# Designs tried in a protein design run: designed miniproteins, single chains, continued (5). Part 42

Each design is a single chain, and the fold is of that chain. pLDDT is the mean over its residues in the fold that is shown.

## One batch from the design tools (miniprotein)

Design m17446
Fold by ESMFold2-Fast:
Structure m17446 (fold): chain A 81 residues (1-81)
Amino acid sequence: MSSYERLLALMERLIAEETDPAVRAALRRALERFKAAYENKDIEAMERAVLQVYLLALAQGRHDLAEEIQKEFQKLVEELK
């Protein structure tokens, strides 16, 4: 599994486990922005989308998923260099 596929799986897990509909909607929007940025190879746009997901995960007490998302994103950036 690629770092991109692992990162998408982690973001989808965060969305699936989120109970607040407004937070789930915000996470879905960030995920769609991340996918679009990846297709365009826009690393700065990917970083902004991942940062939004990371901050939302921290705000919801999901430090475990926030740390794994950050770790997989760092691997993805190294793969794109």
Scores: mean pLDDT 86

Design m17447
Fold by ESMFold2-Fast:
Structure m17447 (fold): chain A 100 residues (1-100)
Amino acid sequence: MKEELRKALKEKGFSDELIEKVLSLDPETQEVILRFLKENPNVTEEQLEAFLKALEGFSGISTDENKKPFSLEELARYLAESPVTDVEELLKEISSRFEK
């Protein structure tokens, strides 16, 4: 997993800092990111960084009990399709779209 993910990130020309940050994540998150990169070959470094910030807010550091993580694959797809102008606005838009 880690080697395949590192290769995918390097092929996209992302910074070593971003690559190491991604590789420090749990295996489940790494698998979602790898799938995201494979499905979205034109993803930018800014989009990936926004995705990582979204994950920090939603999928493992929530102090609220019983918060079920939303689908990481759906989040990754949304981030790939959305222009990233402001990470905070992007997170608000994502939250709005995942709330039915």
Scores: mean pLDDT 63

Design m17448
Fold by ESMFold2-Fast:
Structure m17448 (fold): chain A 112 residues (1-112)
Amino acid sequence: DKKAKAQQALSLIDQAQDYVNQAVASTDAEEAAALLNKAANLLRQAYELLKEIGPQAAEAAKLLKEAYDLALGGYHLAKTMSAESAQRVLKNLQQQINKLLQKAKDEIKKLL
């Protein structure tokens, strides 16, 4: 069921977005890294669901992969930088991820 997969992908994206927002709000770099890893895993699951839908979801899948790569980059950054330096860069990544996820959600809603 393409609609069920699209609805599940939207739910996973919303959960991933919440984890990204929590990560950037965290004052603990280890906690921020763990939250970004959770976000990346949810985005990967959403990406696989969109691939199963096929060509109709290709643009949404592409946007999700870009968001996944940024979340994974944020995970590595949170593990290697000081908390203060990480917070500034993670805030920029949050803005980029949220824009990509909003575009992906708009594309997925066209499948409903």
Scores: mean pLDDT 89

Design m17449
Fold by ESMFold2-Fast:
Structure m17449 (fold): chain A 78 residues (1-78)
Amino acid sequence: IREEVVKLVREAAKKVKDEEVKKELEELIEKIEKAESLEEILLLVMEAISVVEKADEESRKAALPLLNEALGLVLEAL
């Protein structure tokens, strides 16, 4: 689960053009790798979605499906 979530968030970061949003996603990936619970991973994925919502329309359209897939994986594992 954690490895799949990290992979999806990394792919989402690659789809984002905004350098600041990309950096925030990379910081969230580090937090997900260190997370001790599925609840913590869930909150971090939800934060990643909120970060991507600040990006341009094209980046959001490309990245949000990947983050929603990550969210679904965590919710299914809870």
Scores: mean pLDDT 83

Design m17450
Fold by ESMFold2-Fast:
Structure m17450 (fold): chain A 80 residues (1-80)
Amino acid sequence: SDEAIAKEVKYLKQDIEEAKVILEELEDEEEKKKLQKAITNAEDVLTQFELGLTVLSDLVNAQNDIGVQVLKHAVYKVTK
């Protein structure tokens, strides 16, 4: 449904913003490259989805990838 899609888009946008804050605080160069790659991929997938050029499963896959990176770096933020 349109409502469910809007919710998934909102969650991906939130994960991207959280990942960007983690990236600014991260000191390990190799981990920075991995996180930056995940952010770039997620932003690309989001843009393609908003243009109607990709499918919901691609959005969910990008969300899972960036979410794993956020969890890995254990930055505890109030994300409701």
Scores: mean pLDDT 78

Design m17451
Fold by ESMFold2-Fast:
Structure m17451 (fold): chain A 110 residues (1-110)
Amino acid sequence: SMEEERERAAERIRATFARIRDGLLARSETPGLISPEEARAYLEEHFSDDPVSLGLAVLLLDRAESHSTRPDGRISEAEFERAVEDFIESLLKNEEALKIVMEMVDRVEA
């Protein structure tokens, strides 16, 4: 069913961005917090041959940074997860955007 397909897509997107989040946290100089500058450098290196995935990851990072309550813009795990959930809600209302993100999910899973 369409609802089951949407939930499966949402779960795969969550898993993909959780993997990206874990990579960002592992490289952070501040335990438990993502630096926007460090994150952008990591994403540019990790997605050097995939400009579409880079653009999507940076867009999500910018959204997560907008939710930061810290003066330095550092992002907590919870703030990143909130940005992912907001992103998923937006994607499920836009079939073309969802298709592009699912293509990124397929590449990250490969």
Scores: mean pLDDT 82

Design m17452
Fold by ESMFold2-Fast:
Structure m17452 (fold): chain A 68 residues (1-68)
Amino acid sequence: SFEEVLAEAERLLAEVRAAREAGAPADDLSTLANQAAVRIQELAATLDPEQRARLLAHFEAGLREILG
Protein backbone atom coordinates (compact mmCIF):
# COMPACT_ATOMS: atom_id res chain seq x y z
CA SER A 1 0.00 0.00 0.00
CA PHE A 2 1.04 3.64 -0.34
CA GLU A 3 1.02 3.94 3.47
CA GLU A 4 3.55 1.07 3.68
CA VAL A 5 5.72 2.84 1.07
CA LEU A 6 5.59 6.09 3.08
CA ALA A 7 6.49 4.12 6.23
CA GLU A 8 9.54 2.67 4.43
CA ALA A 9 10.56 6.20 3.34
CA GLU A 10 10.28 7.38 6.98
CA ARG A 11 12.36 4.39 8.12
CA LEU A 12 15.09 5.24 5.58
CA LEU A 13 15.03 8.94 6.57
CA ALA A 14 15.24 7.89 10.26
CA GLU A 15 18.39 5.83 9.49
CA VAL A 16 20.07 8.86 7.84
CA ARG A 17 18.98 11.15 10.71
CA ALA A 18 20.27 8.68 13.35
CA ALA A 19 23.65 8.42 11.59
CA ARG A 20 23.92 12.24 11.39
CA GLU A 21 23.02 12.59 15.11
CA ALA A 22 25.65 9.92 15.95
CA GLY A 23 28.29 12.03 14.17
CA ALA A 24 28.85 9.74 11.18
CA PRO A 25 31.43 11.01 8.65
CA ALA A 26 30.14 12.88 5.57
CA ASP A 27 31.10 9.96 3.28
CA ASP A 28 29.02 7.53 5.39
CA LEU A 29 26.04 9.93 5.39
CA SER A 30 26.37 10.30 1.60
CA THR A 31 26.44 6.49 1.19
CA LEU A 32 23.33 6.03 3.37
CA ALA A 33 21.48 8.85 1.56
CA ASN A 34 22.38 7.37 -1.85
CA GLN A 35 21.29 3.86 -0.79
CA ALA A 36 18.00 5.31 0.53
CA ALA A 37 17.48 7.25 -2.74
CA VAL A 38 17.97 4.05 -4.81
CA ARG A 39 15.38 2.22 -2.67
CA ILE A 40 12.93 5.15 -2.94
CA GLN A 41 13.34 5.19 -6.76
CA GLU A 42 12.61 1.41 -6.85
CA LEU A 43 9.45 1.95 -4.75
CA ALA A 44 8.43 5.01 -6.83
CA ALA A 45 8.57 2.88 -10.01
CA THR A 46 5.77 0.67 -8.56
CA LEU A 47 3.41 3.61 -7.86
CA ASP A 48 0.97 5.63 -9.96
CA PRO A 49 2.22 9.10 -11.06
CA GLU A 50 0.42 11.01 -8.26
CA GLN A 51 1.71 8.72 -5.49
CA ARG A 52 5.20 8.75 -7.07
CA ALA A 53 5.29 12.56 -7.02
CA ARG A 54 4.18 12.65 -3.36
CA LEU A 55 6.73 10.00 -2.32
CA LEU A 56 9.61 11.76 -4.09
CA ALA A 57 8.63 15.21 -2.72
CA HIS A 58 8.35 13.79 0.82
CA PHE A 59 11.73 12.03 0.61
CA GLU A 60 13.47 15.08 -0.93
CA ALA A 61 12.07 17.37 1.80
CA GLY A 62 13.15 14.90 4.49
CA LEU A 63 16.72 14.62 3.19
CA ARG A 64 16.97 18.42 2.85
CA GLU A 65 15.84 18.82 6.49
CA ILE A 66 18.37 16.22 7.74
CA LEU A 67 21.42 17.05 5.57
CA GLY A 68 20.88 20.76 4.72
Scores: mean pLDDT 88

Design m17453
Fold by ESMFold2-Fast:
Structure m17453 (fold): chain A 105 residues (1-105)
Amino acid sequence: GGLAALLAEKYEKEGDYKSAGDYYAIAAESYERAGDLLGAAVYYQNAGLAYFKAGDYKKAGDYFLKSAELAEKAGDDELKQKALKNAGQAYEKNGDYELAKKLYA
């Protein structure tokens, strides 16, 4: 996933948040397949942030939620809580108030 992470950082610096999100998601999936759940959670969080900046709030919420699930499995409660909060905010901006409400519980 190293090349995908570098490409994501490049696109983020250029303001191409959609491409940054796409490549952060590819990096996250690579870490997940390698069994690095914490690395995967971090990169899914970065993908969510990039999609949020791109205005794709549904993808942002979905990737933040995936980050939270993997952070929980990795034992990182701080990353889990941050990802759940960010997912809630993304779903609220997408109009998915019922999903957002469940993530704040």
Scores: mean pLDDT 89

Design m17454
Fold by ESMFold2-Fast:
Structure m17454 (fold): chain A 91 residues (1-91)
Amino acid sequence: MTKAEIEEIKAKLEEDLEAIKKMPVEELLKQVEEAYKENPESAWAKLVYEKTKNSKSSEEVAAAFAEAAAEGTENEELREHLLELAKKLRE
């Protein structure tokens, strides 16, 4: 990946996480469960579902999404960025 592609992905991920924080946790959990039911063979959908299913706030859902994305990426810089975002969301 180019540096420009990594920066674009970081910006999009931060935007997605901010959108998640603005939604009710019950609606977020329903959407994640529905996505997993529609794609039961998707490793990504399963990972997101397993990490978010016990979340009690939209911030915890956003943190769990960032942690799932970190596990799903092979790019070290992107992984470190996502884990730092997840840590801030849990504080």
Scores: mean pLDDT 79

Design m17455
Fold by ESMFold2-Fast:
Structure m17455 (fold): chain A 78 residues (1-78)
Amino acid sequence: SLDLEIEAGVYEIRAAVDLVTGEKFEKKGELDKARESYRRAAEAYRQAHDFYEQSGDTENAELTRKAAEEAEKRAEEL
């Protein structure tokens, strides 16, 4: 198995892709697709947070928790 920090990094990359996808749909006025993409990003950041917490990386755990909250907020404000 990959270590927990590598797993967290994979989910962070996934979240970044979903954020960019959401921004693309938002700019095109495809708000339902943007909302879904932002929610997927938030879920990926929550997974990254859990892996960082399990690894004892408290700094990255807090950053990914905050990123998940921001992604959820973007989805809700559409």
Scores: mean pLDDT 89

Design m17456
Fold by ESMFold2-Fast:
Structure m17456 (fold): chain A 88 residues (1-88)
Amino acid sequence: NEALAEEFVALVREVVEKLLEQGKISEAEAEEAYAALPELRAHLLSLPELAQQAYVTTAKYLLAELEGREEEAKRLKEELEKLIEELA
């Protein structure tokens, strides 16, 4: 699903930007992460849609955690656990 892959890449960019803003990674590490995005997008598109949804939910969870959105992070973690159960 191309829309899920685009959403995932956008979320990964936001996660990297937040990590850089909070001083948790260097600019060089951020550049390396951005350079990996086309390969990550291609890999995601090779997976079943349910797995793509799990990756998107994981990225949303990480972003919510970094932004201190505790209730949203909890909800996303529960959604991720359900997706992992369906993949097993």
Scores: mean pLDDT 83

Design m17457
Fold by ESMFold2-Fast:
Structure m17457 (fold): chain A 84 residues (1-84)
Amino acid sequence: SKKRELAIEAARTKDKVEVTRAMLKAMQEVLNLKFDEEKILEKAKTWSTESLVLAVRSVIEFLERMGPGAEERFLDKFLELLGI
């Protein structure tokens, strides 16, 4: 989808910490989970762009398997948080 393309492009071009924060917040909302955000964000500073793109892609693929509603909610929130 076009939203999926925008999400992957954001992971390549935006600040890694901001992308990781948006990914975590969108996942928390869709899955009703809580992460240790600060600990994960500190580690995210060391991730390659390729690793971050893979992480975003993997989250999208995981949520797609749960049904189209979960993927769409994630993409909408993720892009909103990144100002896209």
Scores: mean pLDDT 85

Design m17458
Fold by ESMFold2-Fast:
Structure m17458 (fold): chain A 58 residues (1-58)
Amino acid sequence: MSPQQQLNSEIAATLREIGAQAQQLVDARKTKKQATSNGDTSTQQMATNTILQLQGKL
């Protein structure tokens, strides 16, 4: 197997991890939108906090 294929395997694993975080971010934003529509301020605040945590340490 070429060094390129070895690297591609590692990139695929990293992309899966990034994909999982991206999915959580999408879900959190969707939850925030739904909570805003329903007037659920508690869930909206929790979703906002999750988004900030996923963006890194603040």
Scores: mean pLDDT 75

Design m17459
Fold by ESMFold2-Fast:
Structure m17459 (fold): chain A 87 residues (1-87)
Amino acid sequence: MKELEEIKKRAKEILERAEELLKRAKELAEERGETPLLKRAIAAAEAAIKKAKEAIESEDAEEAKKLADEGEAGVANAEALLDEAEA
């Protein structure tokens, strides 16, 4: 199904972004100490990774799209929290 293939490609891109954000948040936590914002950024990135992986593994296009949308929201939340923690 073409729609499912496109959703899985998007989910893989979300996964790569979430993994990069998690790495940055953990490196910043090691450098500056684990602040509440960094703990939240790490948790948001880990949640986004989980949703993206679930979207990639899903065989239902509707479920995969919902999981990918949740993963994208998690990435956006992690980016915002990390940007605030870096300020």
Scores: mean pLDDT 84

Design m17460
Fold by ESMFold2-Fast:
Structure m17460 (fold): chain A 94 residues (1-94)
Amino acid sequence: SMVEEAIKLLERAAEMAEENARKNPEHKEKLLKAAEYVREAAKLLREDPSKTDEVIKLLGKAASLASEAGTQGAMDVLAMINLAISKVEEIKES
């Protein structure tokens, strides 16, 4: 399902953010906080797929933190978060 696709993208984005936090101590706080928001968004989407606006709000917070970190790894996380936002927007419109 589209919901399952979005959740898989979010889980991967969180794992990438956590891995990048481990490799980049100077950006660890921002990347771990981004991962935390992404994991909460995935949990919320799994528990209540109608909460698309709340999910998008959490992902927007994560995207901002990844953008602020500014490393190549953080930009890869940002791209995956943006792809997940697009899929959640499609769920909202369906």
Scores: mean pLDDT 87

Design m17461
Fold by ESMFold2-Fast:
Structure m17461 (fold): chain A 79 residues (1-79)
Amino acid sequence: SPGEAAYEGGRAGRSPLDGAGNIAWGVYQAGHREGALGMAKGAAEGTSREDYARNVYKGALEAGHPETAEGAYRGAMAG
């Protein structure tokens, strides 16, 4: 699902920029290309795991993907 793909992408991230790329790739693989771009922008602004998780969540919500936002937040916090 989009949430599962976002979770795996978020979990794989090691920095805000790395997390943005991994989250975007996971969401893109789930078929949500536009949502992936919003999430990548949000994640790139974070400086800590908690901060980038919050920014990813906000970016995905603004892109219209609440399931993806929730998955990405949980994945980022778990990684």
Scores: mean pLDDT 61

Design m17462
Fold by ESMFold2-Fast:
Structure m17462 (fold): chain A 87 residues (1-87)
Amino acid sequence: EELKKSKKKIYVLDRPLTLEEAQKLIDAGYKGTVIVAGPVTLEAEELLRKAGIKVIRVPSSGALSPFAERERREALEKAIKDVEEGK
């Protein structure tokens, strides 16, 4: 109920999504989109999806290199804009 104060719900993580963090989101009744700029464990992703939460992982290319840092920021910014305009 208090979380409904935000018109568009976007949760951004600039680090790996842990299982415990995913469980906290579900327990709080979060129903938005989670954007993760780091690796996501399969268990955490499955838990969020079962709860009806959309998970977006960046970078989309999956390439790990010095250039990936810049690409990650660009992908993250794009994902945030897409979610804000979409839902």
Scores: mean pLDDT 66

Design m17463
Fold by ESMFold2-Fast:
Structure m17463 (fold): chain A 63 residues (1-63)
Amino acid sequence: SALEEELRALIAELEALLPSLSGEKRAQVERVIRSARAVLETGDETLLRAALHEARELLAQVR
């Protein structure tokens, strides 16, 4: 689905930023990536939308 494709793209962007992060911010990004991957396995649209929102907000903070 379009939501799954967008979430996969956001996970890839967050993963690309991991080497530049340290401490609690890196740990937070790693937790969000794990959570987002788990949500992708469910295919649940409500969870996908929530995960997209969280990933977008975090990406804006670390870019």
Scores: mean pLDDT 87

Design m17464
Fold by ESMFold2-Fast:
Structure m17464 (fold): chain A 86 residues (1-86)
Amino acid sequence: KPPPVLRRDFSHLPTVSEEEVEKLQEELIKLGEREGLPEDGRRGAEIVRKAAEFGYPREEVRLLRDGLLGHIRSGLPPPEELLPPP
């Protein structure tokens, strides 16, 4: 069951690997370029990287990426609300 509130201390949970972070960032950057929103793609990539740096679990980072991709496809800027507080 998903937790109701994310916490910063996730060191005991599976985290996203550096290779996976790079793939998630590339997906966001490429989609941003394709949609004519390269800054939104780069910002989304930065949000994903920060979530991984904060130690968010892999599943949370993937869900964040999915939401950011949806926003870029809709021509909307990435909202900070998709990144829960650390």
Scores: mean pLDDT 69

Design m17465
Fold by ESMFold2-Fast:
Structure m17465 (fold): chain A 95 residues (1-95)
Amino acid sequence: MAAKEAALREQLAALAAEKKAELAAAKSEQEKLVIQLEAQRRQVELLAEYGFMEPEEAAEKLALLDEYLELVTKEGWDEEELVELEDKRAAEAAR
């Protein structure tokens, strides 16, 4: 168990560093939101893979994140729509 915790911590630290670098390189609010959502998906997958999250809970969270990613990657987003989507996501995360 301790070895799995160490491996997970290392993977999460690498993910956080990659996310920070990608956010710094992002050219638009859409790109930043995509990076945030992809990082959350990878975090959920890692937690489930290492046994720190139940498979059913992980599947439900991944389904929601995949839905948001699909919405964000569609053509025709304006800045106001991206702000509304982020507000909705933040409100759901605060539950």
Scores: mean pLDDT 75

Design m17466
Fold by ESMFold2-Fast:
Structure m17466 (fold): chain A 92 residues (1-92)
Amino acid sequence: SELEQALLELRLELNRAALEAAEAGASAEEIRERLLAIVERHVAANPLITEEEYESAVAYVESMVKAYEETPREEFIEKLRRLIAEQERALA
């Protein structure tokens, strides 16, 4: 569906931004701020993204920030690279 496609594109952009920030050695707070800004842009641009989808996206960001804080950085980067490759295949 159009909504499912939009949510997959949002998740892919979040994962790509998190990977870029992690590779640059960004803090957990910098990653949170960057990812939440992406969520807000997608919500503002797409009226199909309701409050429920917004809350789910924010929860995803918080989960990712927690994983970054609790996981060795190289392991976090490796997991994100694999996830991004999987998502890119799903969107093709």
Scores: mean pLDDT 88

Design m17467
Fold by ESMFold2-Fast:
Structure m17467 (fold): chain A 72 residues (1-72)
Amino acid sequence: GYTREQVMEAILAADKDGDGYATAEEAAAAVKSLAPGVNEAAVARGILRGDADGSGRVSAEEAADAAGHTAG
């Protein structure tokens, strides 16, 4: 398992421009690094479905919430 805080930290570390947002693929890769058994493509799709503004980018908080649903 991984915590919401660990997911947020991993996503922020993957955020190359420091704006607090990441692409769904970058966020999914960060989650995969924390939980190697998770399906990265399924996590990315879950994050995109949870993207309420449809931007294709997610905040660390939004991605952590989506990853929590995938882990549970």
Scores: mean pLDDT 68

Design m17468
Fold by ESMFold2-Fast:
Structure m17468 (fold): chain A 86 residues (1-86)
Amino acid sequence: MARAIAELEADDSQAAAEAAKKVPGVTRVEILSPNRILIEVEAETPDEAVELARQASKAAGAKIVRLIVFDEERGETRVVYDRDAP
């Protein structure tokens, strides 16, 4: 099993959170600010978790700011995307 965490930027974090919650495989949604939400997704593989996070972002009408995938079977973490990285 794999897990992905994405931080999303949206014009309305409440509306984005409600939309993201409706995507199958989204296990957690947190509102971080009026324009930011955090989503967590679970899938069978890391690549599927990344695709689910991207689908949830699209459904929410939001932009991915950061996307991290966790391979729980290997104990590996990969930063797929980070807009704010130096």
Scores: mean pLDDT 82

Design m17469
Fold by ESMFold2-Fast:
Structure m17469 (fold): chain A 68 residues (1-68)
Amino acid sequence: SMEELIAAATALGRALAAGDEAAARRAVKQLSELGGVDPEEAVRIAERGLAERRPDAAATELYLRATS
């Protein structure tokens, strides 16, 4: 559902901002499963967001892919 996608994207943004890789991986998996995003691509987007310190950009990109 849209509410589950928003919750997962919010959790991803928080996890990336905190540098919590385990929480970020769980949120990425949930977004991938709910939105039909390729799991490998979802992981790459999250890893890039963590490395570049752009958590909001990474969470937004994954949310948009999951809702497309």
Scores: mean pLDDT 75

Design m17470
Fold by ESMFold2-Fast:
Structure m17470 (fold): chain A 88 residues (1-88)
Amino acid sequence: PSELPLSEEERERLEELEKEEDELFKRIEEALKNKDWDTYLALSEKLAEIVAEKRKILNPDLPEEELKEMKEKGIEERKKELEILKEQ
C-alpha cells in the first residue's frame, strides 16, 4: 500500500473527494425520494466527475481521453436510469 507515491496534496484531495462522494450519495437518495429528477441528474453528473478524478489520482498514467469517456458513460447510464424511473 505504501508503494503508491501519492503527494500530501493528492492524499488530501482524495480524502476531500471521498467525503464529497459520500455527501453526494445522500443527496442523490433525497432527490430520488422527492422525484427531483433535475437535481438527481445534476448530482449524478458531479458524482461521475468525482469518480473520474479519483481514478486519475490513483492511476496517473490513465489518458485524459479515457477519463472523459468514463465520465460520459456514467452520465449516460444515469440518464438511462432516469428514463426508466420516469416511466414507472
Scores: mean pLDDT 77

Design m17471
Fold by ESMFold2-Fast:
Structure m17471 (fold): chain A 86 residues (1-86)
Amino acid sequence: MEELKKIIKESKEEIDLIKYGGLGFGLNSEEDRELVIKRLEELTKKAVEALEKLAEIEPEKKKEFEEEKKKLEKEVQELIEEIKAN
């Protein structure tokens, strides 16, 4: 449980660093954009899998974890669309 919460926290922190780290200034090559997109997808998958495992461990909080999962997936999808647009 503690490890799963750490995975979620660290994944979200790295996604926030990518989001606020100046994507429009640093990602000048297609290769750099593809690498960042792949990293975002890996971080999202890791956090989602950890949230799903937490929902199995704490079924009373399943709805909260489901909402957090949907919010994270939407935020990352919007970020990937912004990267692709540049």
Scores: mean pLDDT 77

Design m17472
Fold by ESMFold2-Fast:
Structure m17472 (fold): chain A 71 residues (1-71)
Amino acid sequence: LDDYFQRLDQIIQRVRQSTTLQQLQQEEQQLSDVFTDALLSSTTRDQRARVYQAGLRGGQVVKQQRAQLLK
């Protein structure tokens, strides 16, 4: 799980560095893929809760960056 959280943090950093909607879409796809893999690898309720929290943080950053790029 910790490897997935490191990957999610790296993707979030790339999301913040995205200057085009195409780059943002690519990073959003990577975030979704890693999130799905992390959920499928989670065997306990606590692990799933941690993955959901990380996914929500990532989704929020994507939403904010998309709003910024559309202005």
Scores: mean pLDDT 80

Design m17473
Fold by ESMFold2-Fast:
Structure m17473 (fold): chain A 61 residues (1-61)
Amino acid sequence: MPSPAQQQLQQIDDTLQRQIDDEVARARAAGVPPDVLQASLADMQAQRDHILSLMQQDVAA
């Protein structure tokens, strides 16, 4: 059974992914160039991975 902290990590992951999806959808609707959108998406994914890594380290403590 996952711990409450692991469940919170999953919830945060879901929230971050939803925010990224929403931002990408808005950027597409606004006509942001694909190259700019791709760079922004890569940055958002890297930031998400960093946050999850820090939280996973906290859970492991």
Scores: mean pLDDT 77

Design m17474
Fold by ESMFold2-Fast:
Structure m17474 (fold): chain A 79 residues (1-79)
Amino acid sequence: MSDEELKELVERILSLPLPDKVKDALSLAVVLGTKTALESALRTAGQEVASREDATLRAALEALGVPAELADRILAVVE
């Protein structure tokens, strides 16, 4: 991912109608690029994360009100 793509993704996350703590945690997760960081961010948001599988993480992101397109982009950058 380019620096410009990462910046745009972070800016979109920060524009979501979510608590600042959740937006900061999600932004950090995409910067770190790990499913572990994303799981931690989702738990910070009060989501139960049963596994680090893309389907489970995507469902948790959508439950927070993250648009499907943005959830897919977040999942594309985490390993």
Scores: mean pLDDT 80

Design m17475
Fold by ESMFold2-Fast:
Structure m17475 (fold): chain A 58 residues (1-58)
Amino acid sequence: MKVTILTRGMDPNTIKKMVEGLGGKVLKIYGGGHAFEAEIPEEGIEEIMKDPRVTAVI
């Protein structure tokens, strides 16, 4: 699933490793890690939503 994720600020390398670890792919990172677009399995979306640095998934 293609999603846009808003964060409190995450290192781009941390974002990439997190997304790839969930079987996904990072498409684009904005604002030094305050937002990013990724393709992630639905199960991976549930895991990302549990991260306190994540503020929204769209």
Scores: mean pLDDT 83

Design m17476
Fold by ESMFold2-Fast:
Structure m17476 (fold): chain A 100 residues (1-100)
Amino acid sequence: SMEELRKFTIEALDKIREILDKALKGEITKEEARKEIEKITNETVEKLQAAGDETSALMIRRVTQLAFEALDAKTEEEFKKLYEETKEEIDAAKRWIESR
């Protein structure tokens, strides 16, 4: 159902946030975080595209791009800054998805 798909997409966004937080805290490696985010993104985008929801798929891809930029940060300070920007984009995506 569209309701189940919306719930799945919101849960995917929350998981991306959690993975980035774990990487920032050093609980997982940046490489492990990247692989987990890529898997979640691919699964979520595939489901959204199969349902004809190209706009949500694009939003997930944008969040993932910011997450990867955060993981590519050379300093902890830059990682924290990009993590905050990624969280703002996640919150915007969740708000838009919930507004449907």
Scores: mean pLDDT 89

Design m17477
Fold by ESMFold2-Fast:
Structure m17477 (fold): chain A 93 residues (1-93)
Amino acid sequence: KKTEEGIELMKKGREALIRGDYETALEYFKKALELFEEDPDADPRLIERVKRMVELAKTKEGAERLRDNLLAFEAGIDPKKALEIQRELEKKR
């Protein structure tokens, strides 16, 4: 499933973004976008969201903003909890 592979690449991109590896994050987001666009069953809203992330990640300033948004979740999502869930998914390979 191309969407499933794209979601995994999005997770790797977010990990790279948190590490400050903006070039690697951009490459993962671009590959994820290609996979979502190739899947006719992919959610168009997901595709638009990933396109926005790719555009932002093209610049260091935009990538820093994406990382800040990921780290500064308020009232609903704890960034540490999101990272813990991601690490749990890695263990279930």
Scores: mean pLDDT 71

Design m17478
Fold by ESMFold2-Fast:
Structure m17478 (fold): chain A 91 residues (1-91)
Amino acid sequence: SEMLKEVEENRPLVEEALAAEPDELKRQYIRESYEAAKAIAEKDWESAAKEYYEIAEIILKMKDKLSSRTDEQIEALAEEYRKKAEELLKK
């Protein structure tokens, strides 16, 4: 799959982003986002859904760290990831 190959080719960029990010919660967001993309590329919908639920939790924990976003915007983003997880579980 071209998508799976692209995910693996992007791994060094993800590792570089992690090395540059001083906030552990933002690093968790980057890691979980990569694992979700990998699971989707592998058509592992259960694992992808689990990662999306974890991303939603991380987003909510970042409310105090994302001063450029309103609480409403942060809650909307978390809800979007929960809905994506639910749709993946229907596959």
Scores: mean pLDDT 81

Design m17479
Fold by ESMFold2-Fast:
Structure m17479 (fold): chain A 100 residues (1-100)
Amino acid sequence: MQARLEEIEREGEEIAERWENATEEELPEIKERAQEVYLRYLEYRLETDPRLSDAAKAKGREGIAAGKPAEVVELEVRYAMNPNEEEYERAMKLIEEARK
């Protein structure tokens, strides 16, 4: 478990650095890799984080199975744990804007 988390974190840092230095042609691949790493991290959390409720874990798994973006899956998990409609709506707008 710990080694898996360390690998995910390292790969995430490398992708973030690549994103800052990316050409327009490289951005689609980097964004796809970022999504893969983020989804792996979320799956790890859904398996191992005892602070997440069963309902939040189920919501996260459903989102991943439905092919939702990693940021949306994380937001839905957070909303299931601590519902805040205004925060959810603001975060969704930021995610949608970032995906343009």
Scores: mean pLDDT 79

